# Designs tried in a protein design run: designed miniproteins, single chains. Part 26

Each design is a single chain, and the fold is of that chain. pLDDT is the mean over its residues in the fold that is shown.

## One batch from the design tools (miniprotein)

Design m877
Fold by ESMFold2-Fast:
Structure m877 (fold): chain A 92 residues (1-92)
Amino acid sequence: DHYEGGYEAGYTGAKKAAEAAEKGEGEKAAKEGGEATEAGAAEMGAAGYEGLEGAREGGYKGAKEYKAGGGEVARRAGGIGAAEGGGKAGPG
């Protein structure tokens, strides 16, 4: 569930970001991608590493399917969101 939740969050974030970028909504694309991945990464604090790995894999797959432009923006936003969510869940 936690890995799957993270995967869904990353994939959905990448998909939303790619679609928003296609409409010329780059700022919205970055926000949506980051927000979805941050939610997945936040679950990692309770579920261990699985949520973050899921979010990264989902984001990668989503970005790959939507290719360059929107896909690249989504992948980058997802990665930043995952890092931020993970950091807030518990410092090292």
Scores: mean pLDDT 55

Design m878
Fold by ESMFold2-Fast:
Structure m878 (fold): chain A 71 residues (1-71)
Amino acid sequence: SHMEKIIELAKEVIDKGYTNEEIEELAKKAGFSPEEIKAAISLLSVGDTSEENLKRALKAIENGRADLAAR
């Protein structure tokens, strides 16, 4: 799923030690928001490997954009 791919990319970023600039380029290339990847990285980097917490955070970001698009 879209969300699972974001989590996968966030794990790759942590493993490879990408910079914020490299994260933004990766997000653009993959068709994701840099904010989605950065949010997932933040949760993973503090040791929160809970898929439930990651899904909640990413879903909130997606819902926020949908609300703005509906205006």
Scores: mean pLDDT 68

Design m879
Fold by ESMFold2-Fast:
Structure m879 (fold): chain A 87 residues (1-87)
Amino acid sequence: MKAVEEFEKKLKEMAEEFGTSESAVLGAVIEAYLKGVDLDALLEKARKEGDKRAEEAIEKLKEIIEKLTEEVKEYLKKLYEELKKRA
């Protein structure tokens, strides 16, 4: 429970910081973790393009993913399965 609560707090913080929705941040985490999007490649591209906003967003997203506990990983898998079942 505590790990999932901390994860949800991080999603809200990132959504507020980058002016997006919590659902958009959650979608990005699901894509990076479950679909294997290469965040290191995206980060390098953002740095080369000088897009500081994208660089900061990718770095924060990478940190969230690297610190995922097994409990949060299971939560994400269940959530993704529920989303797939609905369309």
Scores: mean pLDDT 78

Design m880
Fold by ESMFold2-Fast:
Structure m880 (fold): chain A 97 residues (1-97)
Amino acid sequence: SAMDLLVALIAALLEVFKKPASEEEKKLLVKALTASPEEVLEITKEILRIHLKEQNVPESFIKELLKLLDKLAEKLEKGEITTMDVRNKLVEELKKL
């Protein structure tokens, strides 16, 4: 589900950057609790964008990771991968930064 993607992203960001969620990220997390699946995907992308910008990650890498989130969301929705597979793939890609 879209919420499983969000949970996997938060777990991956915590593992790689060891930084707790910012107040802006926390507001987005609260918003996700009552959002539609499509809105949760957009919230997930926004959390990734905010977190990576705060870590001074170049825009080119942010764009590629956002495309990866779209692909992972589609595969997760189709049951082709698990939430753990999403988390592991995000950790792998984030560690390259």
Scores: mean pLDDT 86

Design m881
Fold by ESMFold2-Fast:
Structure m881 (fold): chain A 86 residues (1-86)
Amino acid sequence: TKVLTPEQQEVLRRILEPTAEGYKATLAGDEEAVREAQLELLRRGLEVLGVPEAEIERLLAEARADPAVFEALLAELEAWLREWIA
């Protein structure tokens, strides 16, 4: 079984913080807050993968405008995180 390093644990903690906020917003029925939490998760994931900040801002703007772009980026981030953790 693979054990995460302290650095990997800290990275996952930072990514999971927006997920916890998104869950709270879901329970409250606040769809806007859920969307913002999802975008923050995506931003932190892209930062972990070393994507330049200017490109992150561009991708987030596209994801805000088009749900299909958001879903595609989220799927790619999920795939890359699986590879990174493995």
Scores: mean pLDDT 71

Design m882
Fold by ESMFold2-Fast:
Structure m882 (fold): chain A 75 residues (1-75)
Amino acid sequence: MSEETARLVGHILRAIGSLLDGRIDDAAQHVKEAAEIAKKTGDETALRIVKRLAEMILEQDPENELAKKTLEELK
């Protein structure tokens, strides 16, 4: 894996772990980092995954500004 791919996967896994732990702000931060890497690399599969993770964060915390901003920037 490239360094960028390794970091992308790492942030996705940490976001999932944070969601399972109910650490919503930590999950939102990792989703933001993953989204930035996915946009730079043009990885459509990763973009789809991070969009879904941001949606799941908003299902648990509709007021989460970081998750809202991440979804807006992925349009």
Scores: mean pLDDT 84

Design m883
Fold by ESMFold2-Fast:
Structure m883 (fold): chain A 83 residues (1-83)
Amino acid sequence: MEPVTIDINPLPGGKAEVTVAVNGEVVLKAVTSLGGANDGIAVAINEKGGRQIGGHTAGGGTFAVVDATAEDAVEAVKKGLAK
């Protein structure tokens, strides 16, 4: 089970940069709405049976994904960002 982390970094204009790392290696970077990053990703991860655990700062935060495979977590983030 590879450790998966998601960083949501707030940007001006209500946007956020999302960075996904698997075992400390960045595999995905995307820009979306801050609401889409926070809510859409959490819903998509839950639909795969996973969970996000971590802290929030200024509407973003760093989260670890548990109870999901790295492939499912990355796919869920892509779906959460793309709608």
Scores: mean pLDDT 71

Design m884
Fold by ESMFold2-Fast:
Structure m884 (fold): chain A 78 residues (1-78)
Amino acid sequence: MEKIRELREKAREYREKAERARRAVQESSLPNPPQEALEEARELAGGSSNPFLPLKLAEEYEEEAERYEEEARELEEE
């Protein structure tokens, strides 16, 4: 039981990271972007202004979240 719960907690953490990364990119693309959103997007891009790097990172986080959820589901069903 505890292992399944831990895997689902990790999946939730990675989904939150993915959502945060996507939100930072969207907010930094506004006409008057918040300074903090620009800073977050730039840090996620490794100091680059390239918005594709944070979006790719968000996709990676979402994939990791799905993997953890699949592991939890497999343990619960099998």
Scores: mean pLDDT 76

Design m885
Fold by ESMFold2-Fast:
Structure m885 (fold): chain A 111 residues (1-111)
Amino acid sequence: AAARRALAHAVGLAATVAAAITLWGAKNGVPAEEVVRRSREAGRRIGEAAQAGLAAADAVAAELLEELGFPARLTAAESQALHVAAFEVGGELASEAINAAIAAAEAAFAA
């Protein structure tokens, strides 16, 4: 019920922020290991915040997106475009970053 909805929301936010980190990393010449590390940390923060509810998870994701130079709030269409761009630019790195963020969000939410 509410906990499952919060987790699903956190997972979606973690994936979107990881996509943004991948694009930010490509633009700024950031090493692949650092992109994955930052994505994992972003997922952890979002998952932890989601324990307090959807609004808390949204606030953390918004802060992280703004720090990376992206809009704090993305529409579903903008989020999908961001994921597509991350895979086009980052390839396998985008998959690694997104998977690391999702796993970290799930682990942090369950703690």
Scores: mean pLDDT 88

Design m886
Fold by ESMFold2-Fast:
Structure m886 (fold): chain A 76 residues (1-76)
Amino acid sequence: KELSEEEKKKLEEAQEKTLKTMKEHWKEGTTLPVTLVEVDEEGKPVATRTEELSDPEKYIKAIEEQVEVLKKAKEL
């Protein structure tokens, strides 16, 4: 499904809240699993993988990347 402008704004707000919460409560050595869609060089989804992220900024970026991958898959 495509993201509307309102959905993108909600995503940004959710990312900011998540980052703030993680920075306040993140303990050294903590990792969070996120399921990522693997894409080829053309951006087509070819597989899924689970990655453990220890950086809240990387976690938020991974979620955003997932949304973009799903959006591109719907357009193709």
Scores: mean pLDDT 64

Design m887
Fold by ESMFold2-Fast:
Structure m887 (fold): chain A 91 residues (1-91)
Amino acid sequence: GKVVLSDEDIRELAENIDPSEIARALRLPNLDDQKAALIDLVNSSSVSDSVKAKAIAFINQASREDLEELYQRILEASIEIGIERIERGVA
Protein backbone atom coordinates (compact mmCIF):
# COMPACT_ATOMS: atom_id res chain seq x y z
CA GLY A 1 0.00 0.00 0.00
CA LYS A 2 1.00 3.69 0.07
CA VAL A 3 3.72 4.44 2.65
CA VAL A 4 2.67 6.87 5.43
CA LEU A 5 5.16 8.70 7.67
CA SER A 6 4.18 9.06 11.35
CA ASP A 7 4.63 12.32 13.29
CA GLU A 8 7.56 10.62 15.09
CA ASP A 9 9.19 9.79 11.70
CA ILE A 10 8.71 13.44 10.60
CA ARG A 11 10.19 14.73 13.88
CA GLU A 12 13.31 12.54 13.45
CA LEU A 13 13.72 13.84 9.86
CA ALA A 14 13.32 17.45 11.13
CA GLU A 15 15.97 16.89 13.85
CA ASN A 16 18.50 15.64 11.24
CA ILE A 17 17.72 17.53 7.98
CA ASP A 18 17.66 21.31 7.47
CA PRO A 19 14.28 22.33 5.92
CA SER A 20 16.16 24.82 3.67
CA GLU A 21 17.91 21.86 1.94
CA ILE A 22 14.51 20.21 1.31
CA ALA A 23 13.20 23.52 -0.11
CA ARG A 24 16.23 23.65 -2.49
CA ALA A 25 15.57 20.08 -3.67
CA LEU A 26 11.92 21.00 -4.40
CA ARG A 27 13.07 23.91 -6.65
CA LEU A 28 14.70 21.46 -9.11
CA PRO A 29 13.00 21.47 -12.57
CA ASN A 30 11.46 17.96 -12.59
CA LEU A 31 9.93 15.47 -10.13
CA ASP A 32 12.60 12.77 -10.69
CA ASP A 33 15.42 15.23 -9.84
CA GLN A 34 13.49 16.43 -6.75
CA LYS A 35 13.10 12.80 -5.56
CA ALA A 36 16.78 11.95 -6.22
CA ALA A 37 17.95 15.04 -4.27
CA LEU A 38 15.61 14.24 -1.34
CA ILE A 39 16.76 10.58 -1.24
CA ASP A 40 20.41 11.79 -1.17
CA LEU A 41 19.58 14.16 1.75
CA VAL A 42 17.92 11.30 3.68
CA ASN A 43 20.78 8.84 2.98
CA SER A 44 23.50 11.35 4.01
CA SER A 45 21.63 12.32 7.24
CA SER A 46 21.98 10.82 10.76
CA VAL A 47 18.38 9.54 10.64
CA SER A 48 17.89 5.91 11.81
CA ASP A 49 17.96 3.15 9.14
CA SER A 50 14.26 2.32 9.76
CA VAL A 51 13.14 5.94 9.21
CA LYS A 52 15.48 6.26 6.17
CA ALA A 53 13.81 3.17 4.61
CA LYS A 54 10.29 4.57 5.24
CA ALA A 55 11.22 8.07 3.97
CA ILE A 56 12.84 6.70 0.78
CA ALA A 57 9.81 4.44 0.12
CA PHE A 58 7.48 7.44 0.65
CA ILE A 59 9.56 9.68 -1.69
CA ASN A 60 9.60 6.99 -4.42
CA GLN A 61 5.75 6.76 -4.27
CA ALA A 62 5.19 10.54 -3.84
CA SER A 63 3.44 12.98 -6.16
CA ARG A 64 4.56 16.64 -6.26
CA GLU A 65 1.77 17.40 -3.76
CA ASP A 66 3.00 14.59 -1.44
CA LEU A 67 6.55 16.06 -1.51
CA GLU A 68 5.18 19.57 -0.75
CA GLU A 69 3.20 18.12 2.20
CA LEU A 70 6.37 16.33 3.41
CA TYR A 71 8.26 19.65 3.29
CA GLN A 72 5.49 21.47 5.24
CA ARG A 73 5.37 18.73 7.92
CA ILE A 74 9.18 18.81 8.35
CA LEU A 75 9.22 22.65 8.42
CA GLU A 76 6.50 22.74 11.12
CA ALA A 77 8.29 20.07 13.21
CA SER A 78 11.60 21.98 12.85
CA ILE A 79 9.93 25.18 14.15
CA GLU A 80 8.47 23.28 17.15
CA ILE A 81 11.90 21.73 17.94
CA GLY A 82 13.49 25.21 17.75
CA ILE A 83 10.90 26.66 20.16
CA GLU A 84 11.36 23.71 22.60
CA ARG A 85 15.16 24.21 22.55
CA ILE A 86 14.80 27.96 23.29
CA GLU A 87 12.32 27.25 26.15
CA ARG A 88 14.80 24.75 27.69
CA GLY A 89 17.69 27.24 27.34
CA VAL A 90 19.35 25.17 24.56
CA ALA A 91 20.37 26.85 21.29
Scores: mean pLDDT 87

Design m888
Fold by ESMFold2-Fast:
Structure m888 (fold): chain A 81 residues (1-81)
Amino acid sequence: MQREALIEMVKEAIENLEFIRKKIEEIEEKDYAELEPAEQRALELSKKYVEIIEEGVKKGLSVEEIAEKLLELHKEMIAEL
């Protein structure tokens, strides 16, 4: 189930949040212009995922609540296609 996978991903992302954020920043600064449009869209989505996780942690949201917000973002992204 997609929700279960998102919960697991959020747990892993929280443990590695600083590393993930730095990796996104490095790719954006060094390689962004050389990325294909689909890869640029994937990078922007990854940035939004990290922002939602960071804000959720700051607000004291549960992993399940953060996963729900990510699911909402995912539905919004599908609607933009």
Scores: mean pLDDT 73

Design m889
Fold by ESMFold2-Fast:
Structure m889 (fold): chain A 74 residues (1-74)
Amino acid sequence: SDEEIEKALKEIEDLAVRTYLEIAEDPSLSEEEKKEKAKQISAVAKEATRRLEVEKADPEEVIKEVKEKLEEIK
């Protein structure tokens, strides 16, 4: 449903923001690594949004994939 998609989009946004903050605050990462990881997070969020809005993919599956991809970026 549209409500489930809206809820999933909000969860994806919250996950992306949280991952950005974790990377930004990580003293083991260089500024160049932080910028590259930030780009990867944005790409993951953009693709997830496309899958939900255009392809009408299952929200639970998309959220699971986002979580896995964001963990790999860290």
Scores: mean pLDDT 87

Design m890
Fold by ESMFold2-Fast:
Structure m890 (fold): chain A 75 residues (1-75)
Amino acid sequence: EEEKVEEFRKRLEEIVEETRRASPAELPAHFARLVEAAAEATRFGKESSPEARERLREVVQEAFDRAAEAAVATG
């Protein structure tokens, strides 16, 4: 469970870093990947302990916040 939470965190962080390096034309594709990864994390969280689900929710929220900041800096 902890291992899976860490895998989602790394995956979301990688997408955020790709968003940070993206051109404005590439941003929609990177956000689509982020939404997909977040949906997978949320589905996994639904079958997990309340603690793991809350941590996954925090990881997803942090990734979206960081991706939004990266997009603003790029545009």
Scores: mean pLDDT 77

Design m891
Fold by ESMFold2-Fast:
Structure m891 (fold): chain A 80 residues (1-80)
Amino acid sequence: KTYTFVGKDITLDEALRIIRALGRQAIKNNKVLHVKVEVDGEVFEKTITSQEELDAFLEELRERLAPDTKVNVTLTITPA
């Protein structure tokens, strides 16, 4: 069963918390997390299958965007 979360106009800090939580659950259950983060003309997309990929993606977002930046997030969890 596919699970989808949509967060519109939320802070990057809130988005990072949600991505981390859902990413950890997906990995623990041997599922795949598809992440799409949209902000002011930029799109960050990643398919996450491991803790290393999750950590790297979260770090990339932190380096490129301020914590208070408003973003649109779509998270989809699918079977591996």
Scores: mean pLDDT 84

Design m892
Fold by ESMFold2-Fast:
Structure m892 (fold): chain A 100 residues (1-100)
Amino acid sequence: SIVEEIENKAREKGLSQEEIAKIVAIVTGLLTVLEAVDKPLSDSQKQAIIDAVIAEASTLSEEARKILLELIQEIVSKLKNLSPDHKELVSAIIEKLQAM
């Protein structure tokens, strides 16, 4: 399970159960969006997703945000054939997380 992989990695880094739950929610939510390849995203939908992810990430510690960033990058590297809309979405999220 991807959830178990996330939980184990975050636990090894000493994250709290609250932070682990937030990372799991962000990553699984993003995967659900990225797996819906037949549905294009509008600019307003992309912005809403970015805003939601960054708002939640802002409540995390620096170490938890670093783990979240690494997990998103790893997942994106494993996904083949992302649409241009999905590539734009994940690039914007990665860029904003790096700037935090």
Scores: mean pLDDT 83

Design m893
Fold by ESMFold2-Fast:
Structure m893 (fold): chain A 100 residues (1-100)
Amino acid sequence: MRTPSEEELEEAVRYALEVLEGLGLDPEKIREVVRLALERGVSLEQLREYLERLAEALRSGDPSLFPYLPKENLTAEFFNETDPREIAAHIEHLVLTELA
């Protein structure tokens, strides 16, 4: 896995916190997921696309905007309770296969 630079990590985390603001997601969890996704080779551009789609689905309450997770799992609570490694692996899979 690649080690992201501190600058890349801080830029990605800042963007993620801004996009996911007000959705009840744990900021420490967001930082860890972002770090792990970057280490898996997810680019900043791919991560931004994923986060924008996720944020829109969570804000609107419309699961059809994010068909990549069961509607029951499209919640802040599920994100906060799920292992950040599993979330990062899910992001990698989606950005390389579904969001390419």
Scores: mean pLDDT 77

Design m894
Fold by ESMFold2-Fast:
Structure m894 (fold): chain A 98 residues (1-98)
Amino acid sequence: SEAEKIKKEIEELLEEMEELIEEIKEAIEKGKEGKLTLAEAIGLALRLIGLYLDIESLLEKGKDILPKETIEEYRKRAEELYREGKELVKELLKLPTK
């Protein structure tokens, strides 16, 4: 169904955000070793913003199709992941770059 498709797409993007947060953590460790490029740091920041906007777009499309409680749960999770990711990106961008 359309509801199942939207739910799957949101869940896949949330999983991609979790994976990206782990990539940002790895990039922070690389930065501490002087191995991080500015392009890598900016690329990770842009990917985080893009994933969050894609999730918000799908939540808007799903609001009349999925149960309200499901939309609220996905939104809360996306906001929590984006908040964590933003703090990590803020740390990443303070590190020395090549």
Scores: mean pLDDT 89

Design m895
Fold by ESMFold2-Fast:
Structure m895 (fold): chain A 55 residues (1-55)
Amino acid sequence: SMEEEARERARRSVALAQETGQFISTAPSKAEPLVEKRLSLETEYAGRELEELER
């Protein structure tokens, strides 16, 4: 269904955001605080969207 499709898309977005942040967080960091904040906002947004679809 479209709901299932949207749910998978949202989950993929969260996974991609986490994967990107994880990759960068293993690097020597001056970028680390900025990436962490952006990743946090991005995963929060995607997670909220997924949660809304689960309702």
Scores: mean pLDDT 62

Design m896
Fold by ESMFold2-Fast:
Structure m896 (fold): chain A 67 residues (1-67)
Amino acid sequence: STQAVLDRLDAEAGELGERLDREGRATTAEELVERLRAEGLEEAAADFEALVEAIEAKRAEAKKLAE
């Protein structure tokens, strides 16, 4: 189901987000969104875009606090 896919992606996005933060890259997350759309999972793609945006907002917040 779409929810099961999103739950799995959320868990993997957590680990991937940490790795991307170390590498300074967000491109992979955007590529994942495009892949979801290509697979015909428009709802999952929209939800994942929102998740990526939330992760980016949290990263920006953490960087502001670190300065």
Scores: mean pLDDT 65

Design m897
Fold by ESMFold2-Fast:
Structure m897 (fold): chain A 64 residues (1-64)
Amino acid sequence: VKILSDEEFKASGDNRDALMKKPFGSKDVAVFDIVAKRPYSAQSVVDDPSVYYFNGKFIGPASQ
């Protein structure tokens, strides 16, 4: 997965819908902390799989 930088997520903050509707490539999966409105680090994704979302859908655990 591709984790967005804080700057990339911040730049999309006011246009969250645009970020969520962004064209989706096989390598363009971003994981968000919905509460903090920021991307998770790779370690945070592993540590808390229950809060992963992208394009308005739950994407973790991936094995579902």
Scores: mean pLDDT 43

Design m898
Fold by ESMFold2-Fast:
Structure m898 (fold): chain A 90 residues (1-90)
Amino acid sequence: MALVKLKVYDKNGNLVKEEEYPADLSRDELHRLIVELANSALNGYNAVLESVGTDEPFKVTMTYDENGVTINIEGGGLTVTSSGQTPAVR
């Protein structure tokens, strides 16, 4: 059965949290997972979401640095990186 793994690393690269989910996540579980990934990045952690046991593996990495949040998506031979600046407080 295909799995999705969430791994959270601290600023020194130490694994802080690891969770495993079935690839057929419910809507509520997917929402919780996305919120956890985003909150980890906002708190200065590096979070990785990776598929295991699939024919087309994917990996999503979310990091937060001085330039904002960087999201890197790798899957099916395609790599996409996007970054956003922290919204300026007006």
Scores: mean pLDDT 65

Design m899
Fold by ESMFold2-Fast:
Structure m899 (fold): chain A 68 residues (1-68)
Amino acid sequence: MLDSINSNRTQFQTTMDSINVPQSKKQQINSLMDQAIQAVQQGNTQQAINYLKQANDLMHQLLTEHEK
């Protein structure tokens, strides 16, 4: 799971860099990913999944807004 979170983080970073996402938005996504990693380290798998979902949902929202 931790490796999957790190892989998703790398993919999100590459995507955000390619569409020139503002630093503040990159910070929000990275913060959610960091919280997911912390939750996994604490053994709170459900909380980690929730943070991952929030990061993924925010990433999709940013991609949608960029297309407007």
Scores: mean pLDDT 76

Design m900
Fold by ESMFold2-Fast:
Structure m900 (fold): chain A 82 residues (1-82)
Amino acid sequence: GMEEVVKLAKELKEKIENGATGKEIQKLLNEIAKLLGMPPFPEIKNRDDLLEHLKRLLEAAEKAGLHETAKILKEIIEKLEG
């Protein structure tokens, strides 16, 4: 449900901030994508791939009206771009 998506988005933020492996980040991105009805993302090769996947998740979360999830994803994107 909505609570599960928020939990996964928070875990994703924590993993990215703590320097988790690309494989761990990929797994969390794909779990969030699945809950949003999206196909799994291609493998993350670099920071730009990660940003593109995060922006696609943000669009899906906003379209679904998931304001808390969208806020968390926005915070991750801003931190990676800044």
Scores: mean pLDDT 85

Design m901
Fold by ESMFold2-Fast:
Structure m901 (fold): chain A 73 residues (1-73)
Amino acid sequence: MKKIEELKKKAEEYEKLAQDHYAQYWRNRILAERYRANPELKELADEYDRLSQQHKAIADEYNKKAEELKKEI
């Protein structure tokens, strides 16, 4: 059987990974918004928007894994 402490440590690990990716989501989103203001930089804005969405998806997955582990406690 899984020990409560082991589940808590794993959930905390996933939460930290989610926080890191969420921070990257916001950073890339801000850059995308700034570059989108310049019509000549639309392709660069689109690339940063794509990166932000990828990091958000990864963060959401890690948050879901952390939540699932917390439900086992």
Scores: mean pLDDT 83

Design m902
Fold by ESMFold2-Fast:
Structure m902 (fold): chain A 90 residues (1-90)
Amino acid sequence: MSLDLTLPSDLPPEVREAAEELRRELEANGGTVRWDPDLRPRWTGRYSPEELEALRRMLRQLALALRILREDPSLSWAEASARAARELDE
């Protein structure tokens, strides 16, 4: 899998940790994550606290889905993503 994901370099700690986890999982699967210091605060530049929490959850779900796929490559992306969503009860 080759996914290109661009994220601002100065994310809040909660989102940054999730983004770094996603980067490691993407790297393990041959994908890439780009850190963009000019992209502030996040893609649209107007993230609310609720949007940051949603972004953190999305990044964690993507990282977990990629890990699930690495552990069970017979799963589809949809199946792995759905399982990741169910396991994230934060």
Scores: mean pLDDT 66

Design m903
Fold by ESMFold2-Fast:
Structure m903 (fold): chain A 90 residues (1-90)
Amino acid sequence: SLDEIIEALEELLERIERLAERASPEVAEMLRLFAELVREAIEYIKKKKDLELAEEVLRNVIEELEKLAELIPEYRSELEEMIERLRKVL
């Protein structure tokens, strides 16, 4: 559902912000940039209120998160857990 996608993305945003707080400055910057992308995705979904669009946006967020996991191997396990959580909502 639309609400489940929004909830999952809001949960992702909170988890990424928490990782950024304990990461090195360089990694924190990458995580915060991704957090901004997630925040914009949430606002877009809330504005459009379209389930098919929300599912497409969620797929795009998952793809970006997978790229982030490759760039930050020290947090790969935590990021992969987030990816699995998002896939279950799709």
Scores: mean pLDDT 89

Design m904
Fold by ESMFold2-Fast:
Structure m904 (fold): chain A 62 residues (1-62)
Amino acid sequence: KEKEAKELILKSAEYSVEAIGYASSAVAAKRKGEDPSEYLEKTKEYNEKSLEYEKKAEEVKK
């Protein structure tokens, strides 16, 4: 259970890092006068995945 929870937490962290990457791309796009909507949507998607894996890790700990 503990090892499985750690793997899920690591996955959550990986998705969080991916979301930060897309957020940075959105900022860069906006500064260039480009539409950041696609990058903002990706940021939301990966943040949701990060939260999902965090919840799964909490569930495994129970």
Scores: mean pLDDT 81

Design m905
Fold by ESMFold2-Fast:
Structure m905 (fold): chain A 90 residues (1-90)
Amino acid sequence: SVLLPSPETLFRGLLRAYNKLDEETKKKIREKAEKLRLSDGEPLTEEQKLAAALLELYPVTLEPRDGLAVFRSENPLVTESLNEEVRRES
């Protein structure tokens, strides 16, 4: 079995990644986040919308490494930020 990161660790990592991105990429993420305003589920906070939009723009995959799941994304800042939160996980 592989130890999976918590949803909260994912959320923190995605927000950290967002803050490290260039302004044009942040704008693209904000535009996607606005499209998430309407849903049949519970209303999302602004931060939850940004995290969801970032994940939609840069999907992540999990790969096993030394009994842990590590994240991979097309964007290196997303990859590094998510894996930093996994390492800290507190």
Scores: mean pLDDT 73

Design m906
Fold by ESMFold2-Fast:
Formats: C-alpha cells, structure tokens, sequence
Structure m906 (fold): chain A 107 residues (1-107)
C-alpha cells in the first residue's frame, strides 16, 4: 500500500546517494595509496561493501524487502568490529542496523 510505496521511494533515494559517494571513491583511494597501501586497501574493502549495500537498496526499491539491506549492514558491522578486536551480539547488531536503516530512509 502507501507505506510500501514510500519505503520503495526512500530506498531508491538512499541508493542514489550511495552511488554519488561510490563514484568519487577511486580518486580518494589513489590519494590514500600515496600515504599507506594498508589504508587504501581498507577503504577499497569498505567501498565494496557500500556497492553491495547500494545493490541491496536498489532491490528494496523494487520489492519493498529490506532483508538484503539488513544482511549487508550486519556484514559491515562485523568487519568493523573485527578490525577493532570487538564482538557485537546479534541483539546489538539488530539494534544498530535498525537505527542505520531509520537514518538512511528518513529522507
């Protein structure tokens, strides 16, 4: 219904916003590579996850199903936690993912 159509529209706008950021990433990565190969690689891995998130949001814009968006966000949180020798419980990940989705879909 109306709520499903609003969700789809917001997912589409979120995907478009990510697409703009992703388009600038290669230039940022090359500048970082001049400073540190490790930092450049870390940002490259982050950008690949943003690309997955963009594709999940595009699918959500067509279907209204956020399952893949939630899956990618959990993967992103797990990778950030691993790099900081931290572990997030399933409950903490679910709470954080819901807050991130709320922020992404607010406009």
Amino acid sequence: SSELEKLKEKAKKAAEALEEGIAKAPEVIEELRKISEELAKDVEEHVELLKKLREALKEAAETGDLSKVKEVLKEMLDKVAEKHNAELSEEEKEELVNKIIEDMLKE
Scores: mean pLDDT 83

Design m907
Fold by ESMFold2-Fast:
Structure m907 (fold): chain A 52 residues (1-52)
Amino acid sequence: MEELVKELNEDKDENSSIYSPKSLGNGRKIEKAREEAKKAGVDLSILTKRLA
């Protein structure tokens, strides 16, 4: 999860819709992170808050 959170934060910081639209990219990143966290049984509240 820590690595996923880093990726999501980079997506926000990197901004600029370079190759992937911000809203679209964030949505995909969230889904991916949720799947990974859910698979590990991690609390998604922290992840979604960080991304939001």
Scores: mean pLDDT 56

Design m908
Fold by ESMFold2-Fast:
Structure m908 (fold): chain A 84 residues (1-84)
Amino acid sequence: GEIEEAEKELLELAKKKAPQLVGALEFVFDLLRQGHREQAATFLREALETLGAPEELIERIEEAILSGDIKTLKELLTEFLESL
């Protein structure tokens, strides 16, 4: 499904660009599959802040998670990871 495809592509990119984020992404996608969007958003925020992601990007990613917009979440995380 869309969530599984996004997770696979983001994990492969994270392994190359930010391997420390791999476990965080796996946990976030597990939460998203369970419908725990607020917990997923909070957990990913903390991981991205640790990597020095800009606040504007974190806010857009949180909005995508809370709205269930997996496509936008994937696009924003891909852009961030490729910038590293």
Scores: mean pLDDT 88

Design m909
Fold by ESMFold2-Fast:
Structure m909 (fold): chain A 84 residues (1-84)
Amino acid sequence: MEKIKQFASELYQALTLIKQRGITEEEKEALRQMYLQMQKLAEQAGKVSENFKELIEKVKEAAETGDEKTLEEAIELAKKIVES
């Protein structure tokens, strides 16, 4: 659980920086790499919260679409995981 919260905190910071820089093709690739790392972490953990599963899906969607609203939803989910 502590590792998931630490990861969510780091992810929250990274997603916030991407929002500040704007979602370019390079930032979409960064989001895709984050999504893959999140899937690997979830597989290694065996069981993750519904919030973390939703966070994975939102990061994936932001990587595919470049939609700022989807990225903001991912940031809010990461914050909720950190605060839980």
Scores: mean pLDDT 81

Design m910
Fold by ESMFold2-Fast:
Structure m910 (fold): chain A 82 residues (1-82)
Amino acid sequence: SEIFKKLREEAKKLSPEVRKLVEDIINDLENAYKNGRKDLVKKIAETAIKVLRKLAEESGNPEEKAAVDRIIELIKEFEKKV
């Protein structure tokens, strides 16, 4: 519950297109978690981290890069608790 709120707060700092992508990832993670689908949570998290890492590396915006890096950290922290 609390970690998904933090993820959504960080997502608000992103450009509209990147924010939509991150919000969709958060919704997929939360739905998988609520349905007890631990294997699916791990697969979504691993895929999301790879996509977001590449996006952060290619970003010309330092503030967006920092927010994406924070989102990756939060997803990794969540994955360890599942």
Scores: mean pLDDT 85

Design m911
Fold by ESMFold2-Fast:
Structure m911 (fold): chain A 94 residues (1-94)
Amino acid sequence: SALEEAKKRAREISLKAGVPEEEIEKNIELQVEGRRAGEEAVARAKEGDEAAVEQGEVYDPELGRYVRVGLDEALVAELQAKQAELDARYEAVK
């Protein structure tokens, strides 16, 4: 599934960055919870609940703003690509 592929990719990116395996699993769980909250917020937004949409947003430090997780596969991929860029910069410093 797309979610399982996203989790696998996040694990691989974090592992390359030298993040401990235990912390990788915690970070993935946090990301999955954010994605689930985003999906629930969108389902409620179709009923006209704008506050629920806001609760589904997570803060992206690279963009400096809140973004929705679990709504848009392209947005999730963009966040993962930004993380990969940070990982590449970490490798360049070695």
Scores: mean pLDDT 61

